Designed miniproteins, single chains. Designs and how they scored, part 9

Each design is a single chain, and the fold is of that chain. pLDDT is the mean over its residues in the fold that is shown.

## One batch from the design tools (miniprotein)

Design m280
Fold by ESMFold2-Fast:
Structure m280 (fold): chain A 67 residues (1-67)
Amino acid sequence: KKEEIAETIGEQLERSIRDARAVLPPEEADKVIEENKKAALDYLVNRHGIPKEEAERFVEEAVERAR
């Protein structure tokens, strides 16, 4: 179901953000984070048909959890 897909992608995004912040300089980490956010959003919207507004919310929640 779409919630399971969004949860899995959100967990992957959260982990990627934390890893980037832990090992990269802040400016480089920000670039990687933005690229990963765009990739996650594209995957949820275009591959799994999740509405853009819902996909954006899942991405934002993952970013917030990674703080």
Scores: mean pLDDT 79

Design m281
Fold by ESMFold2-Fast:
Structure m281 (fold): chain A 101 residues (1-101)
Amino acid sequence: GELADWAVRMLRREARRLEELKEQAEKAGDKGAVEQLEKAIRALREGAESGDVEAIKQALDQAIEYLDEAIKQSTNAEVKQALSIELGIIRLIRGMIEMLG
């Protein structure tokens, strides 16, 4: 449906943004953030591949947990700030899907 199609597009967009942030974290030597970002990216991609609203919601919940852990483990201030922004965006997407689906 339209909601699932929109949600898939949002997950793919955010996965790409997290990949860019992972590259930034790798250059900064922020190993803890990198490991958690890899898990978050995988969760979002698997959710998008499913095309199922409930699986997408679970993928977003997993990504939120991984990003929260990435923030706790991060040793770089700029990476922490970018992680916090992405966490906010993913929480907003998750909330919108809950309200509409």
Scores: mean pLDDT 92

Design m282
Fold by ESMFold2-Fast:
Structure m282 (fold): chain A 84 residues (1-84)
Amino acid sequence: VQQLIDQAQAYIQQGRYDDAIALYQQAIDSIRDDPSADVQIAQAYTNLMRAYLIQGRYDAARQYGRRARYWYDRAAAAGVYDPA
């Protein structure tokens, strides 16, 4: 999973936003049911939001930003992320 996220980050730096988006979605799908992965899922959604913002796709960016907040809130409730 971390390898997919790292590769997606590299694609962002190369301007390969569609390739990065596909890898972030694949990473999320692979860890969606892992209760220890809430922070990684939130981080992947944040990176998806950023990729869509760079492309000017604001509606998609807003949707993924909202999903990132949900997963960060979930992680905070589980004690693995402190929003203070």
Scores: mean pLDDT 76

Design m283
Fold by ESMFold2-Fast:
Structure m283 (fold): chain A 55 residues (1-55)
Amino acid sequence: SDIAAIEKKIAAIDAQIAQTDDPFDQGVLAVARAVYRVVLEKLKEQQKRLLEELS
């Protein structure tokens, strides 16, 4: 659920970047996207590790 929520947030940010022509706003969104991508990668790794332990 947390992974799906973050993936949706990243998709929303990507859509905002595509609709935004302001370089400053694009920069802010790009930073937010990078932070969410790092969080997503860590959450996916943790979830996969837990699944492997149960399997």
Scores: mean pLDDT 82

Design m284
Fold by ESMFold2-Fast:
Structure m284 (fold): chain A 99 residues (1-99)
Amino acid sequence: SKEEQIKKDLEILEEAKKVLEETLARLADNPDPLDQRIARSARASLKIANVLEKLLTEKKLSLEEAQEIIKEKIREKLEELGTVSPEAIEKAIEELEKE
C-alpha cells in the first residue's frame, strides 16, 4: 500500500538525516575550505530531507513524488534568481522550508 511505502521512505529519510548530522559533527571544527564546502552541502541536504519528510507526512506523498515536487520548486526559484550558485540553491531551500 502507499501508506506502507511512505513509512519505509520515512525510515530511509531518518537514516539519511543521521548520516548528514554525523558528517556535520565531524567537519564542524575543520577549518579546511573543502571540508567547509562539504559541511555547507550537508546542511542544505539536511534541509531538503526535512522538506521531504514534511511532504511525506503532511501530503501523504511517496519519496519519488516529493523529490519531483522539490526539484520543480527549486528550478522555479533558481529561474527567478537568474543563477544556479550555491547561495541561490540555499535561498531556494530556505523558501521551501517556509511552506
Scores: mean pLDDT 81

Design m285
Fold by ESMFold2-Fast:
Structure m285 (fold): chain A 82 residues (1-82)
Amino acid sequence: SMDEQIRAQLERLRADVDALKAAVEADPSLFTREQVEQAFARALGQLEQLEKRATSEETRAAIEEARAYLEAAKAEVLAALA
């Protein structure tokens, strides 16, 4: 179903963000603020597209939870950059 596809994409987005956060925390000197901001802008843009395709309240709630997670992760990652 569409909602199952959205759930799979949300899991991939979370994994990608977790990997980025881990990489920045390991060596922030390898990343620019611009690269990090662009990565999060792309992920948030994907969430906006998934929201338009969501057919259930449960899936919309999962997308909003993912958005809050991404915004929190973005703040933490940007704070870790020198």
Scores: mean pLDDT 86

Design m286
Fold by ESMFold2-Fast:
Structure m286 (fold): chain A 75 residues (1-75)
Amino acid sequence: SAEARKLLKELSNVQSDALYEARRKKVSESKIKQIHDLIRETSLEVNGLIGAKDLEGARKTIEEFKDKLKELLNS
């Protein structure tokens, strides 16, 4: 669906922005690993929710992902 494509594009943009900010801020190797682990877990969950046609759940998961990334990048 068009909404599923928008959610996947948003997820991709959030991932790219987070990795760019991590590189810019020169965060530790440990923190980079945490960001990559969170990206992997969130991608699996969002794709699973979209597959189940739970677009509301996918949207909520992306919003929670943004908040977690913000905390990781600012800690």
Scores: mean pLDDT 87

Design m287
Fold by ESMFold2-Fast:
Order: sequence, then structure tokens, then C-alpha cells
Structure m287 (fold): chain A 81 residues (1-81)
Amino acid sequence: AALSEEEVEELVRNSALAVMRAYLEGYDPEKVIAAVTNAAEARYGPEVAERVRRAMEEAKRFAEEDPEAARALVDAALAAA
């Protein structure tokens, strides 16, 4: 089924946070990007998968450039859950 724009934006945010968390916890973020992109493509199609992949790549760069800010974002998201 097609996702609404709001659902796509939520998926993008959650995927970005997952990559930042993986990086900060010492997991391979590239494996997370590959796994999440493949799952998104299978379930929602290539256009949604491209948006998710792009956001995850940017999130990885953000965590590499500013790991303290990335930690704050991940911690805030976990506290809100």
C-alpha cells in the first residue's frame, strides 16, 4: 500500500535516528542503511526507498561530524518513546 507524505516523513525520521544510534553504539551504519533501504523498497517501492536511503546517508554524515549532537537527538527520541 502507498504511504501518505506524513507516513513517509515519519519513516525517514525513524530511519535517520536508527542510523545515528547504530553509529554511536559501534554498529556498522552501512549495514543498517542497506537493510532498511531493502526493506523499504520491498514494502513501499523504490521512490520511498530512495528518500529513506538519502536521509540515512545524511544522518550518518551528521553523526560522524557531530557525534555529541547526534547523541542528544537519539536520547531525546528514546525519551519520547
Scores: mean pLDDT 84

Design m288
Fold by ESMFold2-Fast:
Structure m288 (fold): chain A 65 residues (1-65)
Amino acid sequence: NKQEYIEIGRKIREAAEEVADELIERGESVSADELAERTSKLSGLPPIPIRNVEDLEKILKELKK
């Protein structure tokens, strides 16, 4: 369902923004891939690079939702 995909994507984006802000405050610099991994640790979602709906479906399957 597109609505579920949008909600998951928004949550990931907000978590990524939080991680980025924390890294900036700590004076750290990290690649987008590492940012995704840290976002995964913070949100509990798999560190899957989201390029299309299929990637989101993989995350949803892991969450059983």
Scores: mean pLDDT 62

Design m289
Fold by ESMFold2-Fast:
Structure m289 (fold): chain A 78 residues (1-78)
Amino acid sequence: LTEEQEKEVELALELIRIAIGKLALPNTPDSEKAEVYREIAEEYERAADLANELGRTDLSKQFREEAEKYRKKAEELA
């Protein structure tokens, strides 16, 4: 991997950690949880695209699965 590719993978992992962290925040109001879940799903989709561009197909599939889970959670709260 080049320096740039390594940073892109690290960014994808950071996006996943941030998304999980946001969902775990106890001070998120119920009225805003659906929007937070949608944001998390979008971050997972971006991470999946980055992983795919880097040839990390299995990681990309993993991120897409997580994105789908959070989209479902958002739909349940809407």
Scores: mean pLDDT 73

Design m290
Fold by ESMFold2-Fast:
Structure m290 (fold): chain A 80 residues (1-80)
Amino acid sequence: GEEIEKLMDEIVEKVVAAARRLGLRPRSLDELLTRIYLEDPEAFKEIMELMNKLKQKLGSDEAFEEAYRRIEERVLERLR
């Protein structure tokens, strides 16, 4: 629903902002999140809090995996 799309938008914006600030050009969201964890742990914490909120609202691991894939696609598109 609209709340889920808003959470996904917030996650994408925070991840992209952190990546751009740190000069990161990742191959995957997992690589990017690992780099953010090491170089900007405060931003990583904020991103993970939003991810946990998204997972709670979706209510299933399968739905979260699909949302994570869509977040990865959107982040990688913006960081090309």
Scores: mean pLDDT 87

Design m291
Fold by ESMFold2-Fast:
Structure m291 (fold): chain A 72 residues (1-72)
Amino acid sequence: SNEELLKVLEEMKELLEDPKLQAAHPKDVIENLRESIDYLEEKIRAGEELPEEARQQVLGNLELLKQVVESL
């Protein structure tokens, strides 16, 4: 659901605020990820439904971010 996707995007934004993650990665990479999350959030809030493939990619990216934070 859009509600679940918004929660996932919010969790991703929270992970990107981790000081260890910010110190370990180039500023441009973190900034690009934030911009992509903001873009998707805006589309969902406008009532757009993401294709299932895009939804699965968002979920996969959340898991990758969690793994990166855990490895720091």
Scores: mean pLDDT 74

Design m292
Fold by ESMFold2-Fast:
Structure m292 (fold): chain A 73 residues (1-73)
Amino acid sequence: SEEVSDENIKAAVAELTVAVMRTTLRNAKAPPEAQKLVDETEKKVRELIDAGKPDEALKVAREGMKKVDEILK
């Protein structure tokens, strides 16, 4: 079906945010601490989505992206 709930959109945005972080690290030749942060963020986002908490998953993904941005400055 074509129905997409707000929660499904938030889950998709959280996963996309993690994918953007991965791409940023690849292009920036990022340090190991940034790689670990993205790995931890990805694992937590997947865990929260599996638990039916897309709002929390999106928040975690956004917080992770902000931290990655700070490391890459």
Scores: mean pLDDT 81

Design m293
Fold by ESMFold2-Fast:
Structure m293 (fold): chain A 61 residues (1-61)
Amino acid sequence: SLEELEEEIVEGAVEAILAGKASLEEIKQTLRTLGAGHPELEARAERILRRVEERLREIEE
């Protein structure tokens, strides 16, 4: 499902950031660039980024 794919993207992004392979800023730039000009994709990118930030905050306790 689309929700399953979004969750896989979230976990992949979190793992990449924690492993030092990517920064949160790089993930933000990549997702926003891929969704640019499509309102539905822009909304999806922002949902994914929100979930990534929430997951990182939970881990940084």
Scores: mean pLDDT 81

Design m294
Fold by ESMFold2-Fast:
Structure m294 (fold): chain A 59 residues (1-59)
Amino acid sequence: SDLQKQRLIGEYVALLLAGVPEAEAEAEVSARGRQLGFSDSEIDAILAEARALAAQLRA
């Protein structure tokens, strides 16, 4: 669902703000996305949006 997608994006950003390395944050969000029933393609799209948002917040 869109709410679950937004939650995953928010979790990725929160992990980065807490100082978790990007690779670990991506792995954690990917694992959770799989548990929620997202496909690999959907998880890749979620991570792309999350990375773009994180980059804007760091600019």
Scores: mean pLDDT 84

Design m295
Fold by ESMFold2-Fast:
Structure m295 (fold): chain A 72 residues (1-72)
Amino acid sequence: APPATFVEVVTAIAALIEKNNGKATIEEILEVAREVGASEELIAEIEELARKAADKEGKITAEDFMKAIAEP
């Protein structure tokens, strides 16, 4: 099967954050990206976005993640 698109991965991450009461860790986000079938290059991009969006405790909200996508 072809690798998952950026939109498919972002949609899965948003669903994870909602399911986890509005916050997810970098590890949880990367695990979802892998489960959805993101390429290694896309996983690296998602990791950089997650690191930019993470608070000082390593937690990411949907709002902060979307902001990181808008300002890569």
Scores: mean pLDDT 82

Design m296
Fold by ESMFold2-Fast:
Structure m296 (fold): chain A 109 residues (1-109)
Amino acid sequence: MLTPLQAAARTLLGLAELYGADPEVIEEIRKLLDDPNVTEEQLLEAFKKLAEKMSDEEIITLARALVRLFVLQDNDELAEKFIEALREMGKDKAVEEAKKTYENLKKQK
């Protein structure tokens, strides 16, 4: 069974492959998926590399999927860190949509 962070790496890998990310980025994410000791920092760095080259629509899809996963794992801090990374990268539309997803999921309890 995958750890919560490996499940996040799997989500990153699936969307990276679907959207045709750089082979080097796909390989980095694949290594994170295979590592039971993967850290939040490693996932965040891989996410930033992936998001830098994605369209607004692709980033929104990825951000919504990750925020939903992190909320389901009861890891609100990690959801906030990924939203913050998007803000630092100037991905304002993805930040707005990720925040809406986060707020809606928290209201559902």
Scores: mean pLDDT 82

Design m297
Fold by ESMFold2-Fast:
Structure m297 (fold): chain A 62 residues (1-62)
Amino acid sequence: SREKHMAIMEKLKQKIIDELLKLGVEEKEAQEIANKILEEANGDISLVGPLATKKIKEIKEK
């Protein structure tokens, strides 16, 4: 259902923000990065994980 889909997307967004905060990214920047990842996924839950993983690796590896 759409409600379950939106709940999953919100949970994924929060997980991305939490991981970025643990890496020392500022709250505002973490929010912007998470929003961009969700925009690039364009509602496709299966794309969120790979996009987030790529971005987190780039930040961690510098």
Scores: mean pLDDT 81

Design m298
Fold by ESMFold2-Fast:
Structure m298 (fold): chain A 64 residues (1-64)
Amino acid sequence: SAEEENRRNIEEAVRAYTERHEPALFAPLGVVVRERFTFDSVEEGLAFLEEHREELLAEARKLQ
């Protein structure tokens, strides 16, 4: 389903993003992204996360 595809795209993008930045934030960043955003591809998600790195990591840290 589209929902399952979105969840997969988010998980892949968040995984790739956090591997580069802060692996400990994988779970909380996944929550932030799933609540607020939808991505049609892993590449779209990764590009968005890289562009908004500072804001998204700050939000994820609040959930730890």
Scores: mean pLDDT 78

Design m299
Fold by ESMFold2-Fast:
Structure m299 (fold): chain A 69 residues (1-69)
Amino acid sequence: MSSMLKALAQELVTEFNLSQGLAEAIVVLYSDKLAELKPQDLQRDFGLSQGLSEKVVERVQVFLKDQAA
């Protein structure tokens, strides 16, 4: 896993109290399409609630903007 994906997984653990394994599975599964990630993807693939899925997607978008600078 890249250092960027590992950093994102760690943020998801810290912000949302996800397990390390779940956070890593999320960032690895969507590694090639993180910018296109939608809340329904997390609900479908990992069974996350709508509210948690929306917050996770928002955090991913913020993280990607920081990395693009």
Scores: mean pLDDT 81

Design m300
Fold by ESMFold2-Fast:
Structure m300 (fold): chain A 92 residues (1-92)
Amino acid sequence: MSPEEIERYLALAEERYAAATDPREKAMALMGMAGAYLAEGDLERAAELLRRAAELLLSVDPDSPIAYLVLAEAYELEGDEEKAKELREKAE
């Protein structure tokens, strides 16, 4: 993505997050923001946003496979490959 497309996408995702009342919608907006930061190479911010998204998903469904996969991606971005593998196994 171009820098302008990333910035525009981040602004729209932040607006969606602020407007959302449902935890799943907030989580989707956070995952979108994380994707934009990944495109910019900001792995630390991407991991933080994915962790927040996973927490919101787990708050509505503690057994959510998607939440465990999202959390696994956050740990992988932080370099914790063992924890990421453990979380992916929980998603199955």
Scores: mean pLDDT 82

Design m301
Fold by ESMFold2-Fast:
Structure m301 (fold): chain A 90 residues (1-90)
Amino acid sequence: MEEIVELAREALELLSKKSEEQLEALEEKIIEKEKDEKVRAFALSLIQAAREGSVEDAVKGLEESLKTLSKEEQEYLKKAAEKLIELAKE
């Protein structure tokens, strides 16, 4: 869980530095390149979280959500965060 929280935090911090135009471009890349519906959904939700509030508040909300997610759903979230970090560093 701690590893997933740290990956999501890194993704959110990178996304928080992006302009709205850059966030829209990342959403398009995720939709085109990510074929797993669940990984795509988590990636898009992280982009939305970065738009709506502070990174700290988003991470706290994520920690609470992770307590209710299955192990499989936690793996999708991990993959989504890793994908966003990769694309955001481009």
Scores: mean pLDDT 81

Design m302
Fold by ESMFold2-Fast:
Structure m302 (fold): chain A 76 residues (1-76)
Amino acid sequence: MKEKAIEEGKKALRRGIEELRRARTLEEAIGAALRAIGDLLDVALKYGLSLGELLELISEEYEEFKRALREALAAA
């Protein structure tokens, strides 16, 4: 069960990172981040995890996502 949550969570963050790296405006960056967070919440709820617990399980991808978000927001 948790293995599937990790896999789906990583996919959601990877999609978010790709969208953030392609974002050219503040609106695009915020939209990408909100979609990624929404996907992560859906994964957490589906597998009976808290968002925080899911993010701890995929901490490497989450750190990469935070970096991509900071860079996108700074560039916008």
Scores: mean pLDDT 84

Design m303
Fold by ESMFold2-Fast:
Structure m303 (fold): chain A 79 residues (1-79)
Amino acid sequence: MSLLEIKEELEALRKEAEQEYKQTKNPRFKELADKAQQLIDDLLSTSSQSIDDPLKFLEDLKKKVEELKKKFEELKKEV
């Protein structure tokens, strides 16, 4: 459940960043969308591997998602 929520949050962030890039043509939004996609890809690749500490993995992902959301909000203030 929490993993699915993280994936949905990342997909929403990527979609929103892509929309901002189309609107503003600011390459920083494209970079942010690419980073969100990379985290989604990491989630998918991890699903095919054994996770040594699944709780730590989820906490690390939450941290990365929050960092990307912060950067996205900062970028929106600059346009």
Scores: mean pLDDT 75

Design m304
Fold by ESMFold2-Fast:
Structure m304 (fold): chain A 70 residues (1-70)
Amino acid sequence: SKEEELKKLAEEAKKLLLEEGASEEVAQNVYDAIVNNPNAVTLRNVEKELREAGYEKAAEVVRKALELVG
């Protein structure tokens, strides 16, 4: 389902952020943005902030979540 796919993307984004040295708080906030009532505006902003911070792999996962949300 779409919800199961979003949860998998959220788990992947969180894992990548922690591997790249982001805090638990940042990783959890990105996870929550994908699974808790996701919307295009929030996900676009999250993707942009992650790219600006240098978390390119996590940003690509957020982009996939954005495409699923529409």
Scores: mean pLDDT 88

Design m305
Fold by ESMFold2-Fast:
Structure m305 (fold): chain A 68 residues (1-68)
Amino acid sequence: KLEQLEKEKAEVDATLAGFDEEASIERLMEKYGLSREEAEAVVFTARGLLEAARDFLDWQIEKLKEEE
């Protein structure tokens, strides 16, 4: 299970490393017709969730490593 969590964390880390807030805002405005304020709210929420997921996975990995 540790290997699966490390893989999931690597995927989240890659997503965060490639996360361009400005490009994401522009894409949401163009593709979905959102206002800049709406697009910014969506992007900031998505980034926050990704950061929380990364922190949660990191915590689980450390806990499992301590038990091994």
Scores: mean pLDDT 78

Design m306
Fold by ESMFold2-Fast:
Structure m306 (fold): chain A 100 residues (1-100)
Amino acid sequence: SKEMLILQAENSIELALGYVRKAKKIVEDPRLDEAEELLKKALKNIKEGKVDKQVVEDIERAIRLVKEVLKETTDPEAIKLLQRAITLLENALELVKEVL
C-alpha cells in the first residue's frame, strides 16, 4: 500500500541519516553536513505527509553529495558507512517516486 511504501522510505532515510552521521565522525566534509540537512528536511516533509517533487530533489541531491565524498574517501569504515547510506537512500528514492 502507499502508506507502507511511505513508512519504508521514512525508515530507510532515518537509517541513512544514522550512517551519514557516523561517517561524519571519521570524515569531516561540508558535503556530508549538507547531505544531513537535506535528509532531515526530506524526513520532516515525509512525516508531515508532504511527499512531493521537493522530497525527491532533496534525496537526489543528498545521494549526489554522499557519492562525491565516497569517491574521495580512503578510510575503509567510512567507505562502508557511505555505501550503506547510498543504498538506503536509493531505495527510499524509488519508494517515494512510486507513491507520486
Scores: mean pLDDT 92

Design m307
Fold by ESMFold2-Fast:
Structure m307 (fold): chain A 90 residues (1-90)
Amino acid sequence: SELDKERDKVLEEMEHYVEVRKERLDELKKANPEVEPVTEEAKKRLEEILQEAKERLKKGEDPKKVFEEFVKKVEELENETQEQIEKLKS
């Protein structure tokens, strides 16, 4: 169905969105090992946000709404992570 295709597309986009951010966190940790606790927690939270969004899609929630809320949660986590990293560098 068209809804199933939209769900699959959103799922792939969410997985890619998280993978790119995990890779960036790993590169940041390699450049500055002091941030490891913050980057590892952020990676764990990214995976939790992704799993919650995947479960919502499986339950038949609107893919567009799930994606919009997913992006907002990831952006909030990125802002929190940046603040924690800046505190460690100061």
Scores: mean pLDDT 87

Design m308
Fold by ESMFold2-Fast:
Structure m308 (fold): chain A 63 residues (1-63)
Amino acid sequence: MVLGADTTPEQVALGREVGRWAAENGGEATVLRATLEAAETLGNVVASNIGAVAFAVTRELLA
């Protein structure tokens, strides 16, 4: 996951929490795969949006 210059502390914190949550509950592979698929979709349009997309996906998976 590539986070742009507009990455917020919240996005960084959620990235760290993803690893912890996935290891304990859902399985790391599922969380990472969802994030990568979202990032790949945005990669061809606007790379700077990867941070926002990753944040949204991570937030939903942690909810």
Scores: mean pLDDT 52

Design m309
Fold by ESMFold2-Fast:
Structure m309 (fold): chain A 80 residues (1-80)
Amino acid sequence: VEEKVKELVEKAGKLLKELAAKYGLTPEVYKEAIREAAKEVGDERIAEAALLAAEGQLAYAAGDDELAEELGRRAEELLE
């Protein structure tokens, strides 16, 4: 699980650099990078957890600490 999460993060990071260079760094571009990386990893549970974690990070950046905590907790539950 942890090793696949690392693979997803590396793939998402590479794709995010490419997409951000073309379209700018936006929440939509960030989520799209995570979605495409998740498809490549081929694990539905890890894909769902990664998207929840990404949404949680975006919520935290927007100042919605309560939503960020809830989404992070849901991501952790999926990986247990």
Scores: mean pLDDT 73

Design m310
Fold by ESMFold2-Fast:
Structure m310 (fold): chain A 74 residues (1-74)
Amino acid sequence: SVADVLRTLLEVLRERAPDATEAIRLVEETLEKVEKGELSDEEILEAENRVLTLLIERYGYEATVALLEEVHAR
């Protein structure tokens, strides 16, 4: 589920990128709202795009892809 992916992303970010505080906060807020059924598919996509932008701005594209690959491997 989307909630399971967001939870795993949160775990990976806390372990590998704990200094990405804004991205972590956004994932936490998005996860809470998804679990409550408060977000549309469009709002979920917008939140995902914002998280990706924050990670790319902080770590660059290659490091962000590596973080996402770890999320999918778990």
Scores: mean pLDDT 86

Design m311
Fold by ESMFold2-Fast:
Structure m311 (fold): chain A 123 residues (1-123)
Amino acid sequence: SLEEKIQKLLLETVEELEKLPVAEPFREPVDLEKYPDWKAKVPNPLDLRTIREMIESGEITSLEELREAVETMIENVLKAFPLDSELYTLAVTFRVEADRLLEETEKRIEEIKREIEEKERLA
Protein backbone atom coordinates (compact mmCIF):
# COMPACT_ATOMS: atom_id res chain seq x y z
CA SER A 1 0.00 0.00 0.00
CA LEU A 2 0.98 3.68 -0.27
CA GLU A 3 1.05 3.87 3.56
CA GLU A 4 3.51 0.92 3.80
CA LYS A 5 5.76 2.48 1.09
CA ILE A 6 5.75 5.85 2.91
CA GLN A 7 6.56 4.14 6.27
CA LYS A 8 9.52 2.35 4.62
CA LEU A 9 10.82 5.64 3.13
CA LEU A 10 10.47 7.44 6.51
CA LEU A 11 12.45 4.64 8.24
CA GLU A 12 15.14 4.76 5.49
CA THR A 13 15.33 8.57 5.93
CA VAL A 14 15.87 8.23 9.72
CA GLU A 15 18.60 5.62 9.02
CA GLU A 16 20.35 8.12 6.68
CA LEU A 17 20.00 10.87 9.34
CA GLU A 18 21.60 8.52 11.94
CA LYS A 19 24.57 7.94 9.55
CA LEU A 20 25.42 11.68 9.31
CA PRO A 21 28.72 12.49 11.14
CA VAL A 22 27.00 15.54 12.74
CA ALA A 23 24.16 13.34 14.13
CA GLU A 24 26.15 12.44 17.33
CA PRO A 25 24.08 14.67 19.72
CA PHE A 26 20.80 13.31 18.23
CA ARG A 27 21.34 9.50 18.02
CA GLU A 28 20.33 8.66 21.62
CA PRO A 29 18.32 10.32 24.44
CA VAL A 30 20.25 13.04 26.33
CA ASP A 31 22.27 11.73 29.30
CA LEU A 32 20.46 13.18 32.33
CA GLU A 33 23.51 12.51 34.57
CA LYS A 34 25.62 14.78 32.30
CA TYR A 35 22.76 17.31 31.79
CA PRO A 36 20.51 17.03 34.90
CA ASP A 37 18.54 20.21 34.01
CA TRP A 38 17.74 19.02 30.42
CA LYS A 39 14.18 17.91 31.31
CA ALA A 40 13.40 21.34 32.86
CA LYS A 41 14.82 23.23 29.80
CA VAL A 42 13.33 20.88 27.16
CA PRO A 43 9.59 20.08 27.54
CA ASN A 44 9.53 17.88 24.37
CA PRO A 45 12.75 15.79 24.37
CA LEU A 46 13.39 13.93 21.10
CA ASP A 47 16.19 11.87 19.55
CA LEU A 48 16.55 9.81 16.36
CA ARG A 49 15.96 6.48 18.18
CA THR A 50 12.66 7.79 19.65
CA ILE A 51 11.62 9.20 16.23
CA ARG A 52 12.33 5.80 14.59
CA GLU A 53 10.19 4.08 17.26
CA MET A 54 7.37 6.63 16.62
CA ILE A 55 7.43 5.73 12.89
CA GLU A 56 7.42 1.97 13.69
CA SER A 57 4.43 2.43 16.08
CA GLY A 58 2.45 4.56 13.58
CA GLU A 59 2.66 7.77 15.68
CA ILE A 60 4.51 9.39 12.73
CA THR A 61 2.83 8.47 9.43
CA SER A 62 3.81 11.35 7.09
CA LEU A 63 6.91 13.23 5.93
CA GLU A 64 5.43 16.44 7.44
CA GLU A 65 5.21 14.76 10.90
CA LEU A 66 8.81 13.45 10.54
CA ARG A 67 9.97 16.97 9.52
CA GLU A 68 8.24 18.46 12.61
CA ALA A 69 9.86 15.86 14.94
CA VAL A 70 13.35 16.42 13.45
CA GLU A 71 12.94 20.23 13.71
CA THR A 72 11.79 19.94 17.39
CA MET A 73 14.85 17.76 18.12
CA ILE A 74 17.19 20.35 16.51
CA GLU A 75 15.48 23.35 18.21
CA ASN A 76 15.83 21.65 21.62
CA VAL A 77 19.64 21.69 21.24
CA LEU A 78 19.73 25.24 19.79
CA LYS A 79 17.66 26.58 22.74
CA ALA A 80 19.49 24.62 25.50
CA PHE A 81 23.15 25.21 24.50
CA PRO A 82 25.28 28.38 24.02
CA LEU A 83 25.84 29.80 20.50
CA ASP A 84 29.62 29.16 20.80
CA SER A 85 29.24 25.48 21.90
CA GLU A 86 30.21 22.45 19.78
CA LEU A 87 26.69 21.02 20.23
CA TYR A 88 25.11 24.22 18.83
CA THR A 89 27.45 24.14 15.78
CA LEU A 90 26.69 20.42 15.19
CA ALA A 91 22.93 21.15 15.41
CA VAL A 92 23.17 23.96 12.79
CA THR A 93 25.13 21.68 10.41
CA PHE A 94 22.75 18.76 11.09
CA ARG A 95 19.74 20.98 10.15
CA VAL A 96 21.27 21.73 6.71
CA GLU A 97 22.03 18.03 6.01
CA ALA A 98 18.65 16.88 7.40
CA ASP A 99 16.74 19.37 5.18
CA ARG A 100 18.59 17.92 2.14
CA LEU A 101 17.68 14.30 3.04
CA LEU A 102 14.04 15.22 3.85
CA GLU A 103 13.74 17.00 0.44
CA GLU A 104 15.11 13.84 -1.29
CA THR A 105 12.48 11.74 0.55
CA GLU A 106 9.72 14.20 -0.50
CA LYS A 107 10.71 13.71 -4.18
CA ARG A 108 10.65 9.89 -3.75
CA ILE A 109 7.15 10.04 -2.17
CA GLU A 110 5.92 12.25 -5.07
CA GLU A 111 7.34 9.69 -7.56
CA ILE A 112 5.49 6.80 -5.82
CA LYS A 113 2.21 8.81 -5.84
CA ARG A 114 2.63 9.48 -9.59
CA GLU A 115 3.25 5.76 -10.27
CA ILE A 116 0.02 4.85 -8.38
CA GLU A 117 -1.95 7.52 -10.34
CA GLU A 118 -0.54 6.13 -13.64
CA LYS A 119 -1.65 2.56 -12.73
CA GLU A 120 -5.15 3.78 -11.74
CA ARG A 121 -5.43 5.63 -15.11
CA LEU A 122 -4.56 2.39 -17.00
CA ALA A 123 -7.08 0.28 -15.03
Scores: mean pLDDT 83

Design m312
Fold by ESMFold2-Fast:
Structure m312 (fold): chain A 83 residues (1-83)
Amino acid sequence: SLAEEIKELGEELYELYKKLSEEGKKELEEKAKKLLAEKTAEAKAAAPGLSEEEQKELIGKLTLEALKELIKFAKELLEKEKK
C-alpha cells in the first residue's frame, strides 16, 4: 500500500540520516524543510478541486515523492563524505 511504501522509505531515510556527518544532517534537514514547504504549497493549490479522499491520496503521493527525493539527496551527501 501507499502507507507501507511511505513507512519503508521513511525508515530508509532515517538509516541514511544516522550515517551522515553533523554537516550532512544539517543539509538534509534544510532540504527537508524546503521540500515540505514546496509540497505543502502544491497540495494547497490542488485542494479546492479535490474531494477529502482525493486530498488524502494526493498528500500521500507528495509525501512519497518527497521521501524519494530526500533519500537520493542523502545518498549524494554520503558519497561526497567518502571523498
Scores: mean pLDDT 83

Design m313
Fold by ESMFold2-Fast:
Structure m313 (fold): chain A 84 residues (1-84)
Amino acid sequence: MLSREALEALREAARRAAEEAGLSSAEAAFVLGAAALLLEGGDIRPALEEAVELGALSEEEAERLARLAEEVAAEVARRTGVRP
């Protein structure tokens, strides 16, 4: 479970990444959740594969969101010392 400080850093990093990448609110929420899962040592690929299968994302969009989630997780890890 992430500390309050790590969660606040996560929210800020995800918001900034969403603004810079021009993400929709749904895509921004996905990046936030995926980055949180990565910070806790989880795997985001199954969730992205399911979203593509359901037609919510294209394969290209899924790869872009995965990349952004990884970048957000790395930023939070650097700022808070959390190791995924």
Scores: mean pLDDT 78

Design m314
Fold by ESMFold2-Fast:
Structure m314 (fold): chain A 74 residues (1-74)
Amino acid sequence: MPSDELFERAAKALGLSPAAVRAEYEKDALFIPLGLLSKGLSAAELAEILGTTVAEAEAIIAALSEKAKTYKLP
């Protein structure tokens, strides 16, 4: 499970409550990265929110960018 701190950062970026982000994550583990990418965040912004390196964020973008283009937040 992601940390409570990660849920708080993701919630702020997505315009949702931390509880709402957690509930969506429990249904789909890709919700957080797909939601953030659908908002058009940069690799640096994604890395800060997820607590990863920029290189790791770039790998996530490469893996999920096509899916994120059509992803809709609930």
Scores: mean pLDDT 79

Design m315
Fold by ESMFold2-Fast:
Structure m315 (fold): chain A 71 residues (1-71)
Amino acid sequence: MDPLPTDDEIDRLSLEAYFRLLDAGVPEEEAARVAREIAERAKELRDQGASRSEVRKEIERLTEEALRRAA
């Protein structure tokens, strides 16, 4: 298994966050903005040497925070 996540993996996880936000009733434009911010932050963390598990935890944390705001 790769120690660092690929751009494709990060983009896929951010798209999953986008659809989870849409399902929670977040407006499309806002959900897209949040998903983009999550992807950018995750890529920055990876570029700083963060492991796959650390990047995944940060994506999940940000996604859960956004979902809590939508609830």
Scores: mean pLDDT 82

